# Designed miniproteins, single chains, continued (4): the designs that were tried, part 36

Each design is a single chain, and the fold is of that chain. pLDDT is the mean over its residues in the fold that is shown.

## One batch from the design tools (miniprotein)

Design m13314
Fold by ESMFold2-Fast:
Structure m13314 (fold): chain A 100 residues (1-100)
Amino acid sequence: KEEEIEKVLKEYSEKLLAILEAAGVDPEKAKKAIDSLIETFKRIINDPSLTIEEKEILIRIHGHSTVNQIAKEFKLSPETTAKLKAVVDEMVAKIYEILT
């Protein structure tokens, strides 16, 4: 299961980075923001005190909050912000499937 989660995190981090780069975000800043997001997701996923359902809720809330912060920082369009949130939601759904 750890290898499956790592594959999902890698695949979706690459999708998020591609969207940010296409929107004109500096590659180093984009990578730093997405790496921070993925590190927080890993901490939540590996927290033994949380149920699978709590993990799903927390990663989704954190993911959306982080996308909103990135959108504000880099002045992203509503369309780009929606694309990032959709990718986050898909990533969260795949993580939940692996954990259940």
Scores: mean pLDDT 87

Design m13315
Fold by ESMFold2-Fast:
Structure m13315 (fold): chain A 71 residues (1-71)
Amino acid sequence: SSQQVLDLITQSANDTSDELKKAGASDKDVKEVKDLILQAGKAVVAGDFDKAQELFDKASEKKKKALDKAK
């Protein structure tokens, strides 16, 4: 169901947020990455797979930059 997909995406967003927080990423960067993952999940549920891929790619890039910045 769409709810099960959203639940999995929410878990992924929370796991990623915890990883970033533990690494010392800023609250702003953590929030931006989490928001991108949640937006991508909503796009998946809407059937907009092109938008979902774009948002997941942005989340991945932002996560990498946040981790690099947190050293």
Scores: mean pLDDT 85

Design m13316
Fold by ESMFold2-Fast:
Structure m13316 (fold): chain A 63 residues (1-63)
Amino acid sequence: MEYLLTVRFPGDIDLRRIVVSGEVTRLGPHTYQVRVPLDKVSLNRQAIEAAGGEIVGEELIPE
């Protein structure tokens, strides 16, 4: 089971250096999707917000 976070940043960022055990997909200017294991959601949420990111969407992906 995985969690999908849609995140927005005010400027350019290398999100791959911030995300732990997740996959990063660019959706548009400063907007990304991050797919993470359920047990890493809180860690990634904190890391993204600490880097200035805004979480604009969340979705649980069932297996």
Scores: mean pLDDT 79

Design m13317
Fold by ESMFold2-Fast:
Parts: C-alpha cells; structure tokens; sequence
Structure m13317 (fold): chain A 81 residues (1-81)
C-alpha cells in the first residue's frame, strides 16, 4: 500500500527483535531481517515520494516504525514498543 507498509506476524516479530539493538536501518538491513529481497522491498516502496513518511504496521495495525526517502535513499526508523 502507498499509505503504509504492512508486515506479516513473523516479519513483525523479527523486526521487533532487531530494533532492540538499534533504531535506524537501511533498506538492505530491513529486507534481510524480514526475509525478502532488497528488490522486493524497493518495489513495495516505489511510489514513496522524497521526504514522505510511511508507517510500518503489523497485521493488527500497531505501528512498528516509519520509512522515509531522503536523497533517493530509503531510511527506516523502528521504535521500542
């Protein structure tokens, strides 16, 4: 979705575990953590505009973090919940 990124329960659990160590992630780090290719994750985010912020949700609608695009690069911020 262009309004949010929704993760499966398994993907959300892996991302929450990774977020215990640090809060800022590259697209490659997130893709590796949730078990998809960088190309797949880039495709999911292809309509994200420069400076736009999208929430990252679990399947229950809980906010896990946010993704933004800065200087053509995707940056992920994951919160301690």
Amino acid sequence: SMSSVVLSKEQAEKLKEAAKRKHWFSIGEVAETIGISKATLRRMLRFLQEGQVLPILDEDGNVLGYVTKIDGKYRFYLRDL
Scores: mean pLDDT 84

Design m13318
Fold by ESMFold2-Fast:
Structure m13318 (fold): chain A 79 residues (1-79)
Amino acid sequence: SAMEEFEKKMKEVYEKLKEAHEAVKKKDYESALKKLEEALKILEELINDESLPEELREKARKELEGLKELKKKVEELKK
């Protein structure tokens, strides 16, 4: 189902976020940014997936906005 596909992809996003968090904990900001970029790519794929209901694509868009904000904060910590 569309919900199951969305949940599977969101689980991948959350896994990347866990990896990014562990990298930040180690002050490995390069690895953290790489994992955040991987998560952003998955969210962008969900937003552009016309087989998914608009409601689920809108949820992915909101998650993408939050993740972009997090990425900016990690980039600032690296500087």
Scores: mean pLDDT 85

Design m13319
Fold by ESMFold2-Fast:
Structure m13319 (fold): chain A 86 residues (1-86)
Amino acid sequence: MREALIAKMREAAKEMAANPEEFEAGVARLLARAPPEIAEILRELYAALKAGDAEKAAELVVRLAEALGEHAGDPEAARRGLEELV
């Protein structure tokens, strides 16, 4: 599972490098609606993707899923939100 996440993060980093403006707009929209604790994780995830650090990005994705699960009280809904984000 972790290796699959790293592969997805590597692909996401390439897409961000190809369309940085579109990614910045998407991230800004997510940050505007996210609770502060989730926004902090999203900012770190965006920075890791921008740096091409797929391993760190995968680790932050797991942390984001945990934070979303706690916030929503529904781990399934949180995981679906994470799938939409990735």
Scores: mean pLDDT 71

Design m13320
Fold by ESMFold2-Fast:
Structure m13320 (fold): chain A 66 residues (1-66)
Amino acid sequence: MVKIIVTGLSEAGAQRLAAAANATPGATATVNGPDTVIIEGDLTVPQAIGLALLGIGEGGEAKVYF
Protein backbone atom coordinates (compact mmCIF):
# COMPACT_ATOMS: atom_id res chain seq x y z
CA MET A 1 0.00 0.00 0.00
CA VAL A 2 1.28 3.46 -1.00
CA LYS A 3 0.29 6.81 0.55
CA ILE A 4 0.88 10.12 -1.23
CA ILE A 5 0.21 13.39 0.60
CA VAL A 6 0.14 16.54 -1.54
CA THR A 7 -0.13 19.91 0.21
CA GLY A 8 -0.11 23.55 -0.91
CA LEU A 9 -2.58 23.04 -3.78
CA SER A 10 -5.13 25.52 -5.06
CA GLU A 11 -8.76 24.38 -4.72
CA ALA A 12 -8.92 23.76 -8.50
CA GLY A 13 -5.56 21.94 -8.40
CA ALA A 14 -6.75 19.72 -5.54
CA GLN A 15 -9.89 18.81 -7.51
CA ARG A 16 -7.87 18.00 -10.67
CA LEU A 17 -5.41 15.84 -8.70
CA ALA A 18 -8.23 14.01 -6.87
CA ALA A 19 -9.99 13.32 -10.20
CA ALA A 20 -6.78 11.94 -11.77
CA ALA A 21 -6.07 9.75 -8.72
CA ASN A 22 -9.64 8.38 -8.62
CA ALA A 23 -9.30 7.53 -12.34
CA THR A 24 -6.18 5.44 -11.49
CA PRO A 25 -7.00 1.76 -10.78
CA GLY A 26 -6.37 0.88 -7.13
CA ALA A 27 -6.12 4.51 -5.99
CA THR A 28 -8.47 6.43 -3.67
CA ALA A 29 -8.13 10.18 -3.24
CA THR A 30 -9.45 12.19 -0.27
CA VAL A 31 -9.52 15.99 -0.33
CA ASN A 32 -8.51 17.08 3.18
CA GLY A 33 -9.30 20.78 3.34
CA PRO A 34 -8.95 23.24 0.44
CA ASP A 35 -5.26 22.64 -0.35
CA THR A 36 -4.45 19.01 0.54
CA VAL A 37 -5.07 15.69 -1.22
CA ILE A 38 -4.28 12.28 0.30
CA ILE A 39 -3.96 9.40 -2.18
CA GLU A 40 -3.85 5.79 -0.94
CA GLY A 41 -3.88 2.41 -2.65
CA ASP A 42 -2.05 -0.58 -4.09
CA LEU A 43 -0.16 1.50 -6.67
CA THR A 44 2.81 0.53 -8.80
CA VAL A 45 5.94 2.71 -8.37
CA PRO A 46 5.37 4.39 -11.80
CA GLN A 47 1.73 5.16 -10.86
CA ALA A 48 2.76 6.60 -7.47
CA ILE A 49 5.52 8.75 -9.02
CA GLY A 50 3.16 9.90 -11.79
CA LEU A 51 0.53 11.08 -9.29
CA ALA A 52 3.19 12.79 -7.12
CA LEU A 53 4.58 14.60 -10.19
CA LEU A 54 1.05 15.65 -11.20
CA GLY A 55 0.60 17.15 -7.70
CA ILE A 56 3.91 19.02 -8.01
CA GLY A 57 2.84 20.24 -11.47
CA GLU A 58 -0.32 21.70 -9.86
CA GLY A 59 1.95 23.72 -7.51
CA GLY A 60 1.83 21.29 -4.59
CA GLU A 61 4.44 19.64 -2.39
CA ALA A 62 4.31 15.82 -2.58
CA LYS A 63 5.45 13.20 -0.04
CA VAL A 64 5.33 9.52 -0.98
CA TYR A 65 5.23 6.72 1.60
CA PHE A 66 5.75 3.10 0.51
Scores: mean pLDDT 82

Design m13321
Fold by ESMFold2-Fast:
Structure m13321 (fold): chain A 82 residues (1-82)
Amino acid sequence: SAMEQLEQEMEVGVLLVHASVQILTGRKLAETDPEKAKKLLEETLEYLEEKLEEFKKKNAKEELIKEIEEVIEEVKELLEET
């Protein structure tokens, strides 16, 4: 339904904003407290991976799935640098 599609798009949008904030926070925090930064990024990664699986089970649009996968990759890259 149109409502279900809109809800998924809004949920993914909120998720991507959240991830962007956590990535920025993690980068900033890594300069002063790398252990705390690593914990934040690991928790963010787990949350994003759980949400990715939920959206896949709901048959969300491939475009939305790809956006979540791209931000997961960004978090993984940052974790390797931390």
Scores: mean pLDDT 86

Design m13322
Fold by ESMFold2-Fast:
Structure m13322 (fold): chain A 69 residues (1-69)
Amino acid sequence: MQLSAEEREALRRRNAELAERVARASEEELERIREGDKLAQQALEYKEQGKYEKAKELKEKALAILEAI
């Protein structure tokens, strides 16, 4: 049936337009997410070294960056 195929195509078009808009609007947000992830990885390294207080500090900084988005 053509109608179900047309509805599927309309959803694909809307999703593509939304993805394009999100990509343009979210480049700055994506960079902040990457920075937060980098700090989280460093926190894990300090935790493995037994430096739990330093690891916690870095995790809190990562969360602050992500919350600022």
Scores: mean pLDDT 71

Design m13323
Fold by ESMFold2-Fast:
Structure m13323 (fold): chain A 72 residues (1-72)
Amino acid sequence: SPPPASVVEALREARRRAEELGDEEVAELLDKAIQLLPTGDPRPLLWRARQRAEELGDEEVAATLAAILGLP
């Protein structure tokens, strides 16, 4: 089944936010995760994007990705 539209929109918004902050690596990881959603498991890319966002101090992007991953 295709992923919920709300998850896809949340990932697109997080990617846009990362681009605005200049977090090129996070934006690239999120772009790859969005491309994988129809046919593969995006979770490894989302986990790496979340970790990188935390390292860069982007708590908003990190929190959005944690929510999508079902993490506290």
Scores: mean pLDDT 80

Design m13324
Fold by ESMFold2-Fast:
Structure m13324 (fold): chain A 59 residues (1-59)
Amino acid sequence: SKRERLLKKITEKIKELKKKGASPHKITATAIRMTGVLLDSELRGEPLEETEKRIEEIV
């Protein structure tokens, strides 16, 4: 599903940030922002490709 794909993408981005040595604050703030985009996307019926682009812009 769209949600499963986006959650997997968010998880992968968080793993990348951890590997790059991002601070706990940066990791938490980025996770909150990406989750917010996911929820907003679901409420608006936004296409997957557009939501993925918004998530890419956060990191």
Scores: mean pLDDT 83

Design m13325
Fold by ESMFold2-Fast:
Structure m13325 (fold): chain A 70 residues (1-70)
Amino acid sequence: ATELVLEAKEKALEGNIEEMRKLLEKAVEIAEKWLRENVPEEEREEAIERLRERAEGLLEKLEAEAKKLK
């Protein structure tokens, strides 16, 4: 999952927003599946919410950086 996020950052620097979004979506799906399988039910909802918030924030930052390069 971390490797996919790093690759997404590289794609953003290349201006390849479509690939960046696909890589972030894959990273989120993998991480969410891992959380559903490995995190206790009491913490799972909050962990998934945190994951989604972090992914959304990262996407916004990467899109902003890509726009600056153009």
Scores: mean pLDDT 74

Design m13326
Fold by ESMFold2-Fast:
Structure m13326 (fold): chain A 55 residues (1-55)
Amino acid sequence: SMREKLRELIRKILESLGLKSVDELDDRTIHMIRGLLELDIGFRISREELFELLS
């Protein structure tokens, strides 16, 4: 599904940044992850959607 694909992309981005868990996410890191995800999927998701995907 799209949701599973997005979760997998986020996981790969976190790994590329050397982050082990979502507990390491500050506002700057969240902004960066959203930007990197946008490059892969062609549109920018909201902060709220990102946190929903990480739940």
Scores: mean pLDDT 75

Design m13327
Fold by ESMFold2-Fast:
Structure m13327 (fold): chain A 92 residues (1-92)
Amino acid sequence: GSQAEQGAQNAAKRIEDRGGTAEAQAEGGTVRIIAKNLSVGQKVGIMGGATEGALLGGTAELKTEGDEVVLTLSGLSDEQAAQAANSIAGGV
């Protein structure tokens, strides 16, 4: 697995350790996190991750449907994807 994949999995684990549910994947400069049952603070952390991905030169897409949040970051280098994923993990 890539460093980005490890960062994404760390974000998912932190969400689950705090009472939410999450699935995360990272491949080819893309990071995707699907999360449910997030606290308000965790939702703010996900929004922060979207902002950082955009500032790194990527594209950030954030979708919310009921209790489900989907963050997709794309157009990043592998190193930038790893940085963004680890930042998300720190924010949730």
Scores: mean pLDDT 82

Design m13328
Fold by ESMFold2-Fast:
Structure m13328 (fold): chain A 74 residues (1-74)
Amino acid sequence: KELAEKIMEEAVKLLEEAGYSEEAEKFRVTAEGLLKIQPDNAENIKNLGILVLRHLGLPEEAERFEKWYEELKK
């Protein structure tokens, strides 16, 4: 629960900081929907965040997000 929500918020923050506020809001809505179905859906939310960042042409942000997730798992 808490881990998945933290991952969602970090992805939203990265998207907003990159200037993609509308995409950040759409990501939040999608991730919240996934969390209602499976509250421990941390890895799927992380994978979705990476996919959205890469699709928007933000490969460096995607790599940074993935490294942040690996550090968070420790």
Scores: mean pLDDT 79

Design m13329
Fold by ESMFold2-Fast:
Structure m13329 (fold): chain A 65 residues (1-65)
Amino acid sequence: SEEEELLKKSVEALEEAIKKAEEVYKKKAEEAEKKSEEEGKKVRKEGEEGLKKGKEAKEELKKAF
């Protein structure tokens, strides 16, 4: 099915986007940690929450297969 192929490609694209977001959040957290440990923890928590939502969206797309 063409729809199945589109969903599969969407999952792959989302996985790549999540991986790139993880890299960005890691660097942002490292920069914040250089200024203060508390700021680093806040940035890490924000990144983890955002990435969790992205991963949940990916799993919902996989259910369509």
Scores: mean pLDDT 78

Design m13330
Fold by ESMFold2-Fast:
Structure m13330 (fold): chain A 65 residues (1-65)
Amino acid sequence: SLEEKLKEALNDPNTPKEEKLKLLDELYKERIEEIENSDLSEEEKKNEIALEKSWKEHLKKYIES
């Protein structure tokens, strides 16, 4: 899974930052698509998307540091 690939990449000091960021972006897009296509209410989708955006931005900063 993309989640497992990202986890492995994050735990491997030899994985380039560019690869970690690419995996993060791909996983983020997949998660947003799942939320948009879910049976959640519009308000619930908005809240879940905001949480995913926050998670992505925090992890991106961590990878780039």
Scores: mean pLDDT 86

Design m13331
Fold by ESMFold2-Fast:
Structure m13331 (fold): chain A 120 residues (1-120)
Amino acid sequence: SLEEAARLLEEAASRFIEAANLMKQGKYDEAVKLLREAAEEYRQRADETGHPLARFAAEVLENVAKSAEQGKGPVTAYEGAAILYEAIAELYRHMGDTENAEEWRKKAESLHRIAQELAA
């Protein structure tokens, strides 16, 4: 369902927020490990269920994990979360739920601004 798809992406996005918090605490190796384990989990879900959004979440998690290993800090984690929140907004918009689409778009924009400010 739409709600189940949105929850899948929201749960994946929460792993990026957890990783960003670990990076802010100087626990960089733990953050990278968390992102890699999450990427593997969502890859397995995609393989078992054929769910396109599980595959999408896995790809975003893998890309952020690679960037984090290169020392990009919490910026890449916030951008990863923003990408998934924007995907949730698009799901609601596609189904005609304009109110929820706008709320998730605003949440994505807020995370993008945090990432931009940290990158400056």
Scores: mean pLDDT 84

Design m13332
Fold by ESMFold2-Fast:
Structure m13332 (fold): chain A 75 residues (1-75)
Amino acid sequence: DKEDELVAKAFEAYYRAKVLGEQALKDPSKLPELEKAANEARKIADESGTPRAQKYADEAERLVKETKEAVEKAK
């Protein structure tokens, strides 16, 4: 099922965002990779049209926002 495949890909992008978010807190040079992972999750969610994929994209975007705020405060 293509929909299930897209949900799985959205989860993979979200999981990459989680890992990159943790790395970016220690190394801000990882912020562009985190943003790219969140953008990939959103693109997949838009393709799938399913609430499950949208939730992964929303959470990845939230990780970008929270990580950027934490990095900015650490400067």
Scores: mean pLDDT 83

Design m13333
Fold by ESMFold2-Fast:
Structure m13333 (fold): chain A 63 residues (1-63)
Amino acid sequence: MSDEVRQEAFRLAVKLIREGKSAEEALKAAEEYARSQGASEEDIKELIEELKEYLKTVYGLEP
């Protein structure tokens, strides 16, 4: 997965959280975005695990 795709997926998730969406909705949107950009299922799994830890650590959100 490219750095641009990863960074945009993170930005999308953070945007959704700031708009009041749930962690599950933010993670789903990031997953769908990465998949639409041709990311492998392995890269998507790694991205989602990184996002889960980020949302838990920074926003206190459990998916």
Scores: mean pLDDT 80

Design m13334
Fold by ESMFold2-Fast:
Structure m13334 (fold): chain A 94 residues (1-94)
Amino acid sequence: SKEKIIEEEIKRLEEEEKELGVKLGKEDAAAGSKAKGEEYLEKNKRYLYNRLGKLTEILDLSDEEKLKLIKESEKIIELLKKAYEDAYKAALAA
């Protein structure tokens, strides 16, 4: 179903973005600057909207389904931010 395809893609993106957040947080902590993380967060929003926008076209989503997908993309951005901040703080404490 459309719903299962969307759920699988969202889950994959959540996992990818969490792993990247952790990696960037550790790298920025080692560098003593948040510059790389800030640059990526700005680029990542465009990447997620483009990726999920393709699903919108392929699956011929309704306006309601599109709105739900936008909310999920915002949630993924917040998961990335949290993973980044948690990893940055943990690396500084180590």
Scores: mean pLDDT 81

Design m13335
Fold by ESMFold2-Fast:
Formats: sequence, structure tokens, C-alpha cells
Structure m13335 (fold): chain A 83 residues (1-83)
Amino acid sequence: EYEELMKKASEALRKGNFEEAVKYLEKAAEIEPAESLIELGRVLYDMGDYEKAIKYFEEAAKVGDEVLQEYAKNAIKAIKEKM
């Protein structure tokens, strides 16, 4: 269930288990990709993996609504300017 996967991801993040959080978010993205891919981008950014963060934001921009697409594009631009 999508909600259960998102809760497990949040719990893993709270404990600092980033790898576990990524696994749950990847499963959540199979059900509801737009929001889950945005969260994956954020988690990878927090981990310092800017290249993977950009990849997930790019994927989110392809499947999300106008609001999520704008958010993802702005996030990608900010990360590239920082690199």
C-alpha cells in the first residue's frame, strides 16, 4: 500500500537509515510516481548524491502535474548551479 510505504520511508529517514528510505520510496514510486520521485530527489540531495537527485527530479518532471513539474525544474536548476 502506498501510504504504508511512505510511512516506512519517513520512519527510516527519522532513524537516519537513508538506504532503507530510498528502497521504500522506490517501491512507492511504482504506485504513485510523482510525489515519490520528488521525495527520492530530496533524499539523494540530503545524502550528497547530486547526480541521482537530478535524475529523480527529471523523472518527476515527466510524470507530475504542473506544480510538481515546476518544483522539480527549479530544484534541478538550483543543484546544477551549486555543482
Scores: mean pLDDT 82

Design m13336
Fold by ESMFold2-Fast:
Structure m13336 (fold): chain A 68 residues (1-68)
Amino acid sequence: MSLEEDARALAESTVKAGIAAGLTPEQLRIALEHVAQEAVDRGLDPETAQRILEEELKRAEEMLKKKA
């Protein structure tokens, strides 16, 4: 897969695992920031990595609101 596709897959997996582990929204944000930084370190465009972070964070917040 492309770096973008790999980053999206990792971010989605991180959100699922984090929610299952009981991470708070703040902890999920920090985890997603690490995923975005790793993607940039691997050569992904920073703007693309930031968009993935924002999309997955929004999705995680929506999932957490559903559980509340």
Scores: mean pLDDT 79

Design m13337
Fold by ESMFold2-Fast:
Structure m13337 (fold): chain A 76 residues (1-76)
Amino acid sequence: KYEEELEEAKKRGDKVGEAEALYELGLEYEKKGDLEKAIEYYNKAEELYESIPGHLMKAMEVSVKILEIAVKKVFP
């Protein structure tokens, strides 16, 4: 499960793995309809991707996803 992947990535110092696991957790919570949790995990993934060289484009993709979910949360 993605929570386990996240903890293992942290243990190894695998920043890319951490960001990927956080993004997947966001997708899972979005699928469950928990938009607050989804945004929380997407924000964590975005921040981490921004800190990793060569991953700015991925960070921007996550930013767009956060905006889409935030709008959906306000205008259901």
Scores: mean pLDDT 80

Design m13338
Fold by ESMFold2-Fast:
Structure m13338 (fold): chain A 62 residues (1-62)
Amino acid sequence: DDILEGLALISASIMKKYGNKEEAKKMAELLKKAGASDELIREFLRRSGLSEEEVEEILKEL
């Protein structure tokens, strides 16, 4: 879904400037409920400024 991908990437840019790790995790949970792939969620978390370790940690909890 091209619109879901675009919204995820825009949200990641906002999260990087104004959000924190906890808010990024909540957004990842919402993306999963909306049908986002694991790859899209991983890319969202990376663009939100999280480390690879933090990204994999959050994905294990989803």
Scores: mean pLDDT 79

Design m13340
Fold by ESMFold2-Fast:
Structure m13340 (fold): chain A 64 residues (1-64)
Amino acid sequence: SSMAEKAKQEILDEAKKMLEEGASPEEVLERVERRLLELWAQGVLTPEQAQELAKEVKELIEKH
């Protein structure tokens, strides 16, 4: 798929791994937000895609 789809999957996979390894919700969100800013700055993600992905990560944290 597109670079955006690969980036989204990588972020979700890393968030899951961090949670499985006992990282705090704050640590996961900080790492994800930093990556989303980089991907947005590089033009890989739109602001809307970044917001949607941030929401998915928060839901993943809440359900973990």
Scores: mean pLDDT 84

Design m13341
Fold by ESMFold2-Fast:
Parts: sequence; structure tokens; C-alpha cells
Structure m13341 (fold): chain A 59 residues (1-59)
Amino acid sequence: MKIYRATLDYYPSTEEELELKKGELVELQEIIDDRWALGKSMTTGKTGIVPKAFLEKIG
């Protein structure tokens, strides 16, 4: 399982985007492009697109 940590708070501007709080753990499910990935919040269980620049791999 690929687990990443949010490095910054991120507030969604669209329904497709996942809200992130700094320090939140995200399971990375798919790389969409150079900017976006599909992730699942380990805190809320919600799935959505997240900016790759806001994630750091912790494993």
C-alpha cells in the first residue's frame, strides 16, 4: 500500500478534489497526470483527486 502524508492544508475548489489537512495520511490509488493523483484519506475514508505536490511518501 502506498501511503503519503499531506505536507500542507488543501481545500477543494471542485467536488472531485479531496480536502487535506497537514499531516493527514493518504493512500495513493492511481497517478492521473503530472499534477494530480487519486487518493483515499485514511482519516475520513473519502476518495478524490489530490495535488501530487502536496504529498510526501512516508514509507
Scores: mean pLDDT 81

Design m13342
Fold by ESMFold2-Fast:
Structure m13342 (fold): chain A 86 residues (1-86)
Amino acid sequence: MKLVLVLENAPVTTLTGEALRAIGLGLDGYDVEIEIKGDTLTITIGNASQELVDEYKKEAEELAKKGAEVKITEEGDTVTIHVKFP
């Protein structure tokens, strides 16, 4: 399935960590696109497993508990997780 992770207004440490994780996934054979525009990092994984999607959803729920605004949208085989940091 396709996973789109959108991180808006994230701390530099969070952006760096998620970008490095995405690079690692790409090296492990995932179809990964990384885009940085202003304060927004978008990571697209074209061939994400259900386990990987569930892992990112769980992490988004933890970010919501820490004050982030989280929106998860599922449309067909595409899951979009939008996280807006305070």
Scores: mean pLDDT 86

Design m13343
Fold by ESMFold2-Fast:
Structure m13343 (fold): chain A 60 residues (1-60)
Amino acid sequence: SKTVVLPTEELEALIREMRAAGASDEEIAAAIAKLLTGVPEALARQLARREVAELLARAA
């Protein structure tokens, strides 16, 4: 199994900026999924949704 390492601090900054601009959670998840280009699309979207949910909870 391969683990994709995401820089939490950079993702938090991106999420906060997108939310300030009025982006939806789905738009944020899509942006995070693009950062996971090295993994299968289905796994990338699943991981992006999980990371977005965790980071949004922390950013609030």
Scores: mean pLDDT 65

Design m13344
Fold by ESMFold2-Fast:
Structure m13344 (fold): chain A 97 residues (1-97)
Amino acid sequence: SSLPTIDAEGALVTAYPELGRVTVLLFGASEEEAEALRKEFLKIPGVLSASVEKFPNGNVLITLEVPPEQARAVAEAVYELLRELLPPNAKVALFYM
């Protein structure tokens, strides 16, 4: 009940273990929803920082800095959180690079 509601069309989560990074590309999210997600992702163990970038096409990129050894676990936690917060018809995918 303390979790935000996010009305996005979909999300792509990508883990970059060698770079110590997890990215979340959101489709159809508002700026306020992206900021709410950034704050929720900061609560995940292993997340060191989180930043938001907005693209002119309306897509939003959230970049998480993580210890390389935790990148996969953080990406999986982000994926599960997005499955809870996004609408049932939103498509969420997880990739490892």
Scores: mean pLDDT 86

Design m13345
Fold by ESMFold2-Fast:
Structure m13345 (fold): chain A 69 residues (1-69)
Amino acid sequence: GTREAFEVHVDELVKDGLLKTAARMVARTAEELGHKEASELFRKAIEAYEQGNVEEAKRYLLEGLLLLH
């Protein structure tokens, strides 16, 4: 399903060290396109990652991606 596909993608981003970079890119794109709620979730993902909370960062990124789908 869609959630499972996004979970796999998010896990691959973490494994490759790209979660923060990807979250920044999608946060900016969502903001530019007027998707404020998704943009706020992507910003929370960045904040959680910077605090060392990788699992929380993954959850915020996933929820933001699901809002855009």
Scores: mean pLDDT 85

Design m13346
Fold by ESMFold2-Fast:
Structure m13346 (fold): chain A 77 residues (1-77)
Amino acid sequence: MDKEELEREVMRAMGRIAVGVFKTIHKGSDEQAAALTALLEAAEDLEALQRLIQALLSAKSAEEALAAVRATLEAIR
């Protein structure tokens, strides 16, 4: 596999796992999960995605997780 293609596949897998955690641990709704998916898909590279996931895992609720991920995404742009 192309190295760039492999990175994109890893990012897609990490995003799916993060959304799964969000729905299970943070008890996010399907609408909130769709919003989170769009935010994670806006990550330019693996490092950016890892920062967004770290913000998600540090949050205590679904609403806080979405706010933290949005704030982190704006900070890395």
Scores: mean pLDDT 82

Design m13347
Fold by ESMFold2-Fast:
Structure m13347 (fold): chain A 74 residues (1-74)
Amino acid sequence: MIDMEEVDEAMARMALTVAIKSGDEEELVETAARLTRKTGNPELVKRLVRELAEKYNVPEEALEKALAAIEEAA
């Protein structure tokens, strides 16, 4: 049961990493919102977005928009 959440986390992390590496702010925002709706876990998606944004030096403006999209999708 808990393993399903771990699988969702791994898939979400991969999808967010791809979006961030694309350099497209809109892709990051759309991916964050989609993952929030799919997982039903906005806190998980917010945590992953913040972690990956720090790791890959995502601009604060893009991070803020992604976090706002997660809150709207929740």
Scores: mean pLDDT 79

Design m13348
Fold by ESMFold2-Fast:
Structure m13348 (fold): chain A 60 residues (1-60)
Amino acid sequence: MLRVTIENANITAAIGTALRLIGEIPEAKVTVKGTTVTVEAPDTPENREILERLKAEAAA
């Protein structure tokens, strides 16, 4: 199981990140706490790529 924490600029951005995660990895367990989104997903190369991309986008 992959567990990744994505820090977002604000609450609206965090909600956006959570919605993208649900859309791209439907099996993911997504938890939103303020600006922080925590994701638990199956450990696959595809999911790793998706999570790294979303993490980079949130940091931009």
Scores: mean pLDDT 81

Design m13349
Fold by ESMFold2-Fast:
Structure m13349 (fold): chain A 64 residues (1-64)
Amino acid sequence: SKEEKKERIVESAISLAETYVNVLGFSKELALELAKKYARQVAKQLGFSDEEIEEIIKEAEERF
């Protein structure tokens, strides 16, 4: 479903940010910015609206 795709993008963004911090030693701020860029690109390719993309980004930011 659309909701399952949104949740998967949020989970993937958080996982990517955690990898950047824990494996690559990036700052939390840099890791989150890179993960947000990734999530935005993926959501756009999957046909989410700009409003839905911002909801996905906000949720990933709040949960990381």
Scores: mean pLDDT 88

Design m13350
Fold by ESMFold2-Fast:
Structure m13350 (fold): chain A 82 residues (1-82)
Amino acid sequence: MEKLREGRQALLNGDYDKAIEAFEEALKEDPENVRAHLLLGEAYLRKGEYDKAIEHFRRALEIDPDNPVARRLLELAEEKKK
């Protein structure tokens, strides 16, 4: 998945807007991609957009309810929103 790779590279470089764009493109190709939702949520979390991060982590849990990474990231984002 080239867009996931591109987005992860942008995250490593601290380019959160480019990461968000790349992960959104990945979701246009596969809207139920759990990894893309988790990475989009992480990019929003790092950017301080907690509501958008929560939305994507919740979507990941709707697709994969037993995903421990999604549960952990959702809890973290909800705590940051306090």
Scores: mean pLDDT 84

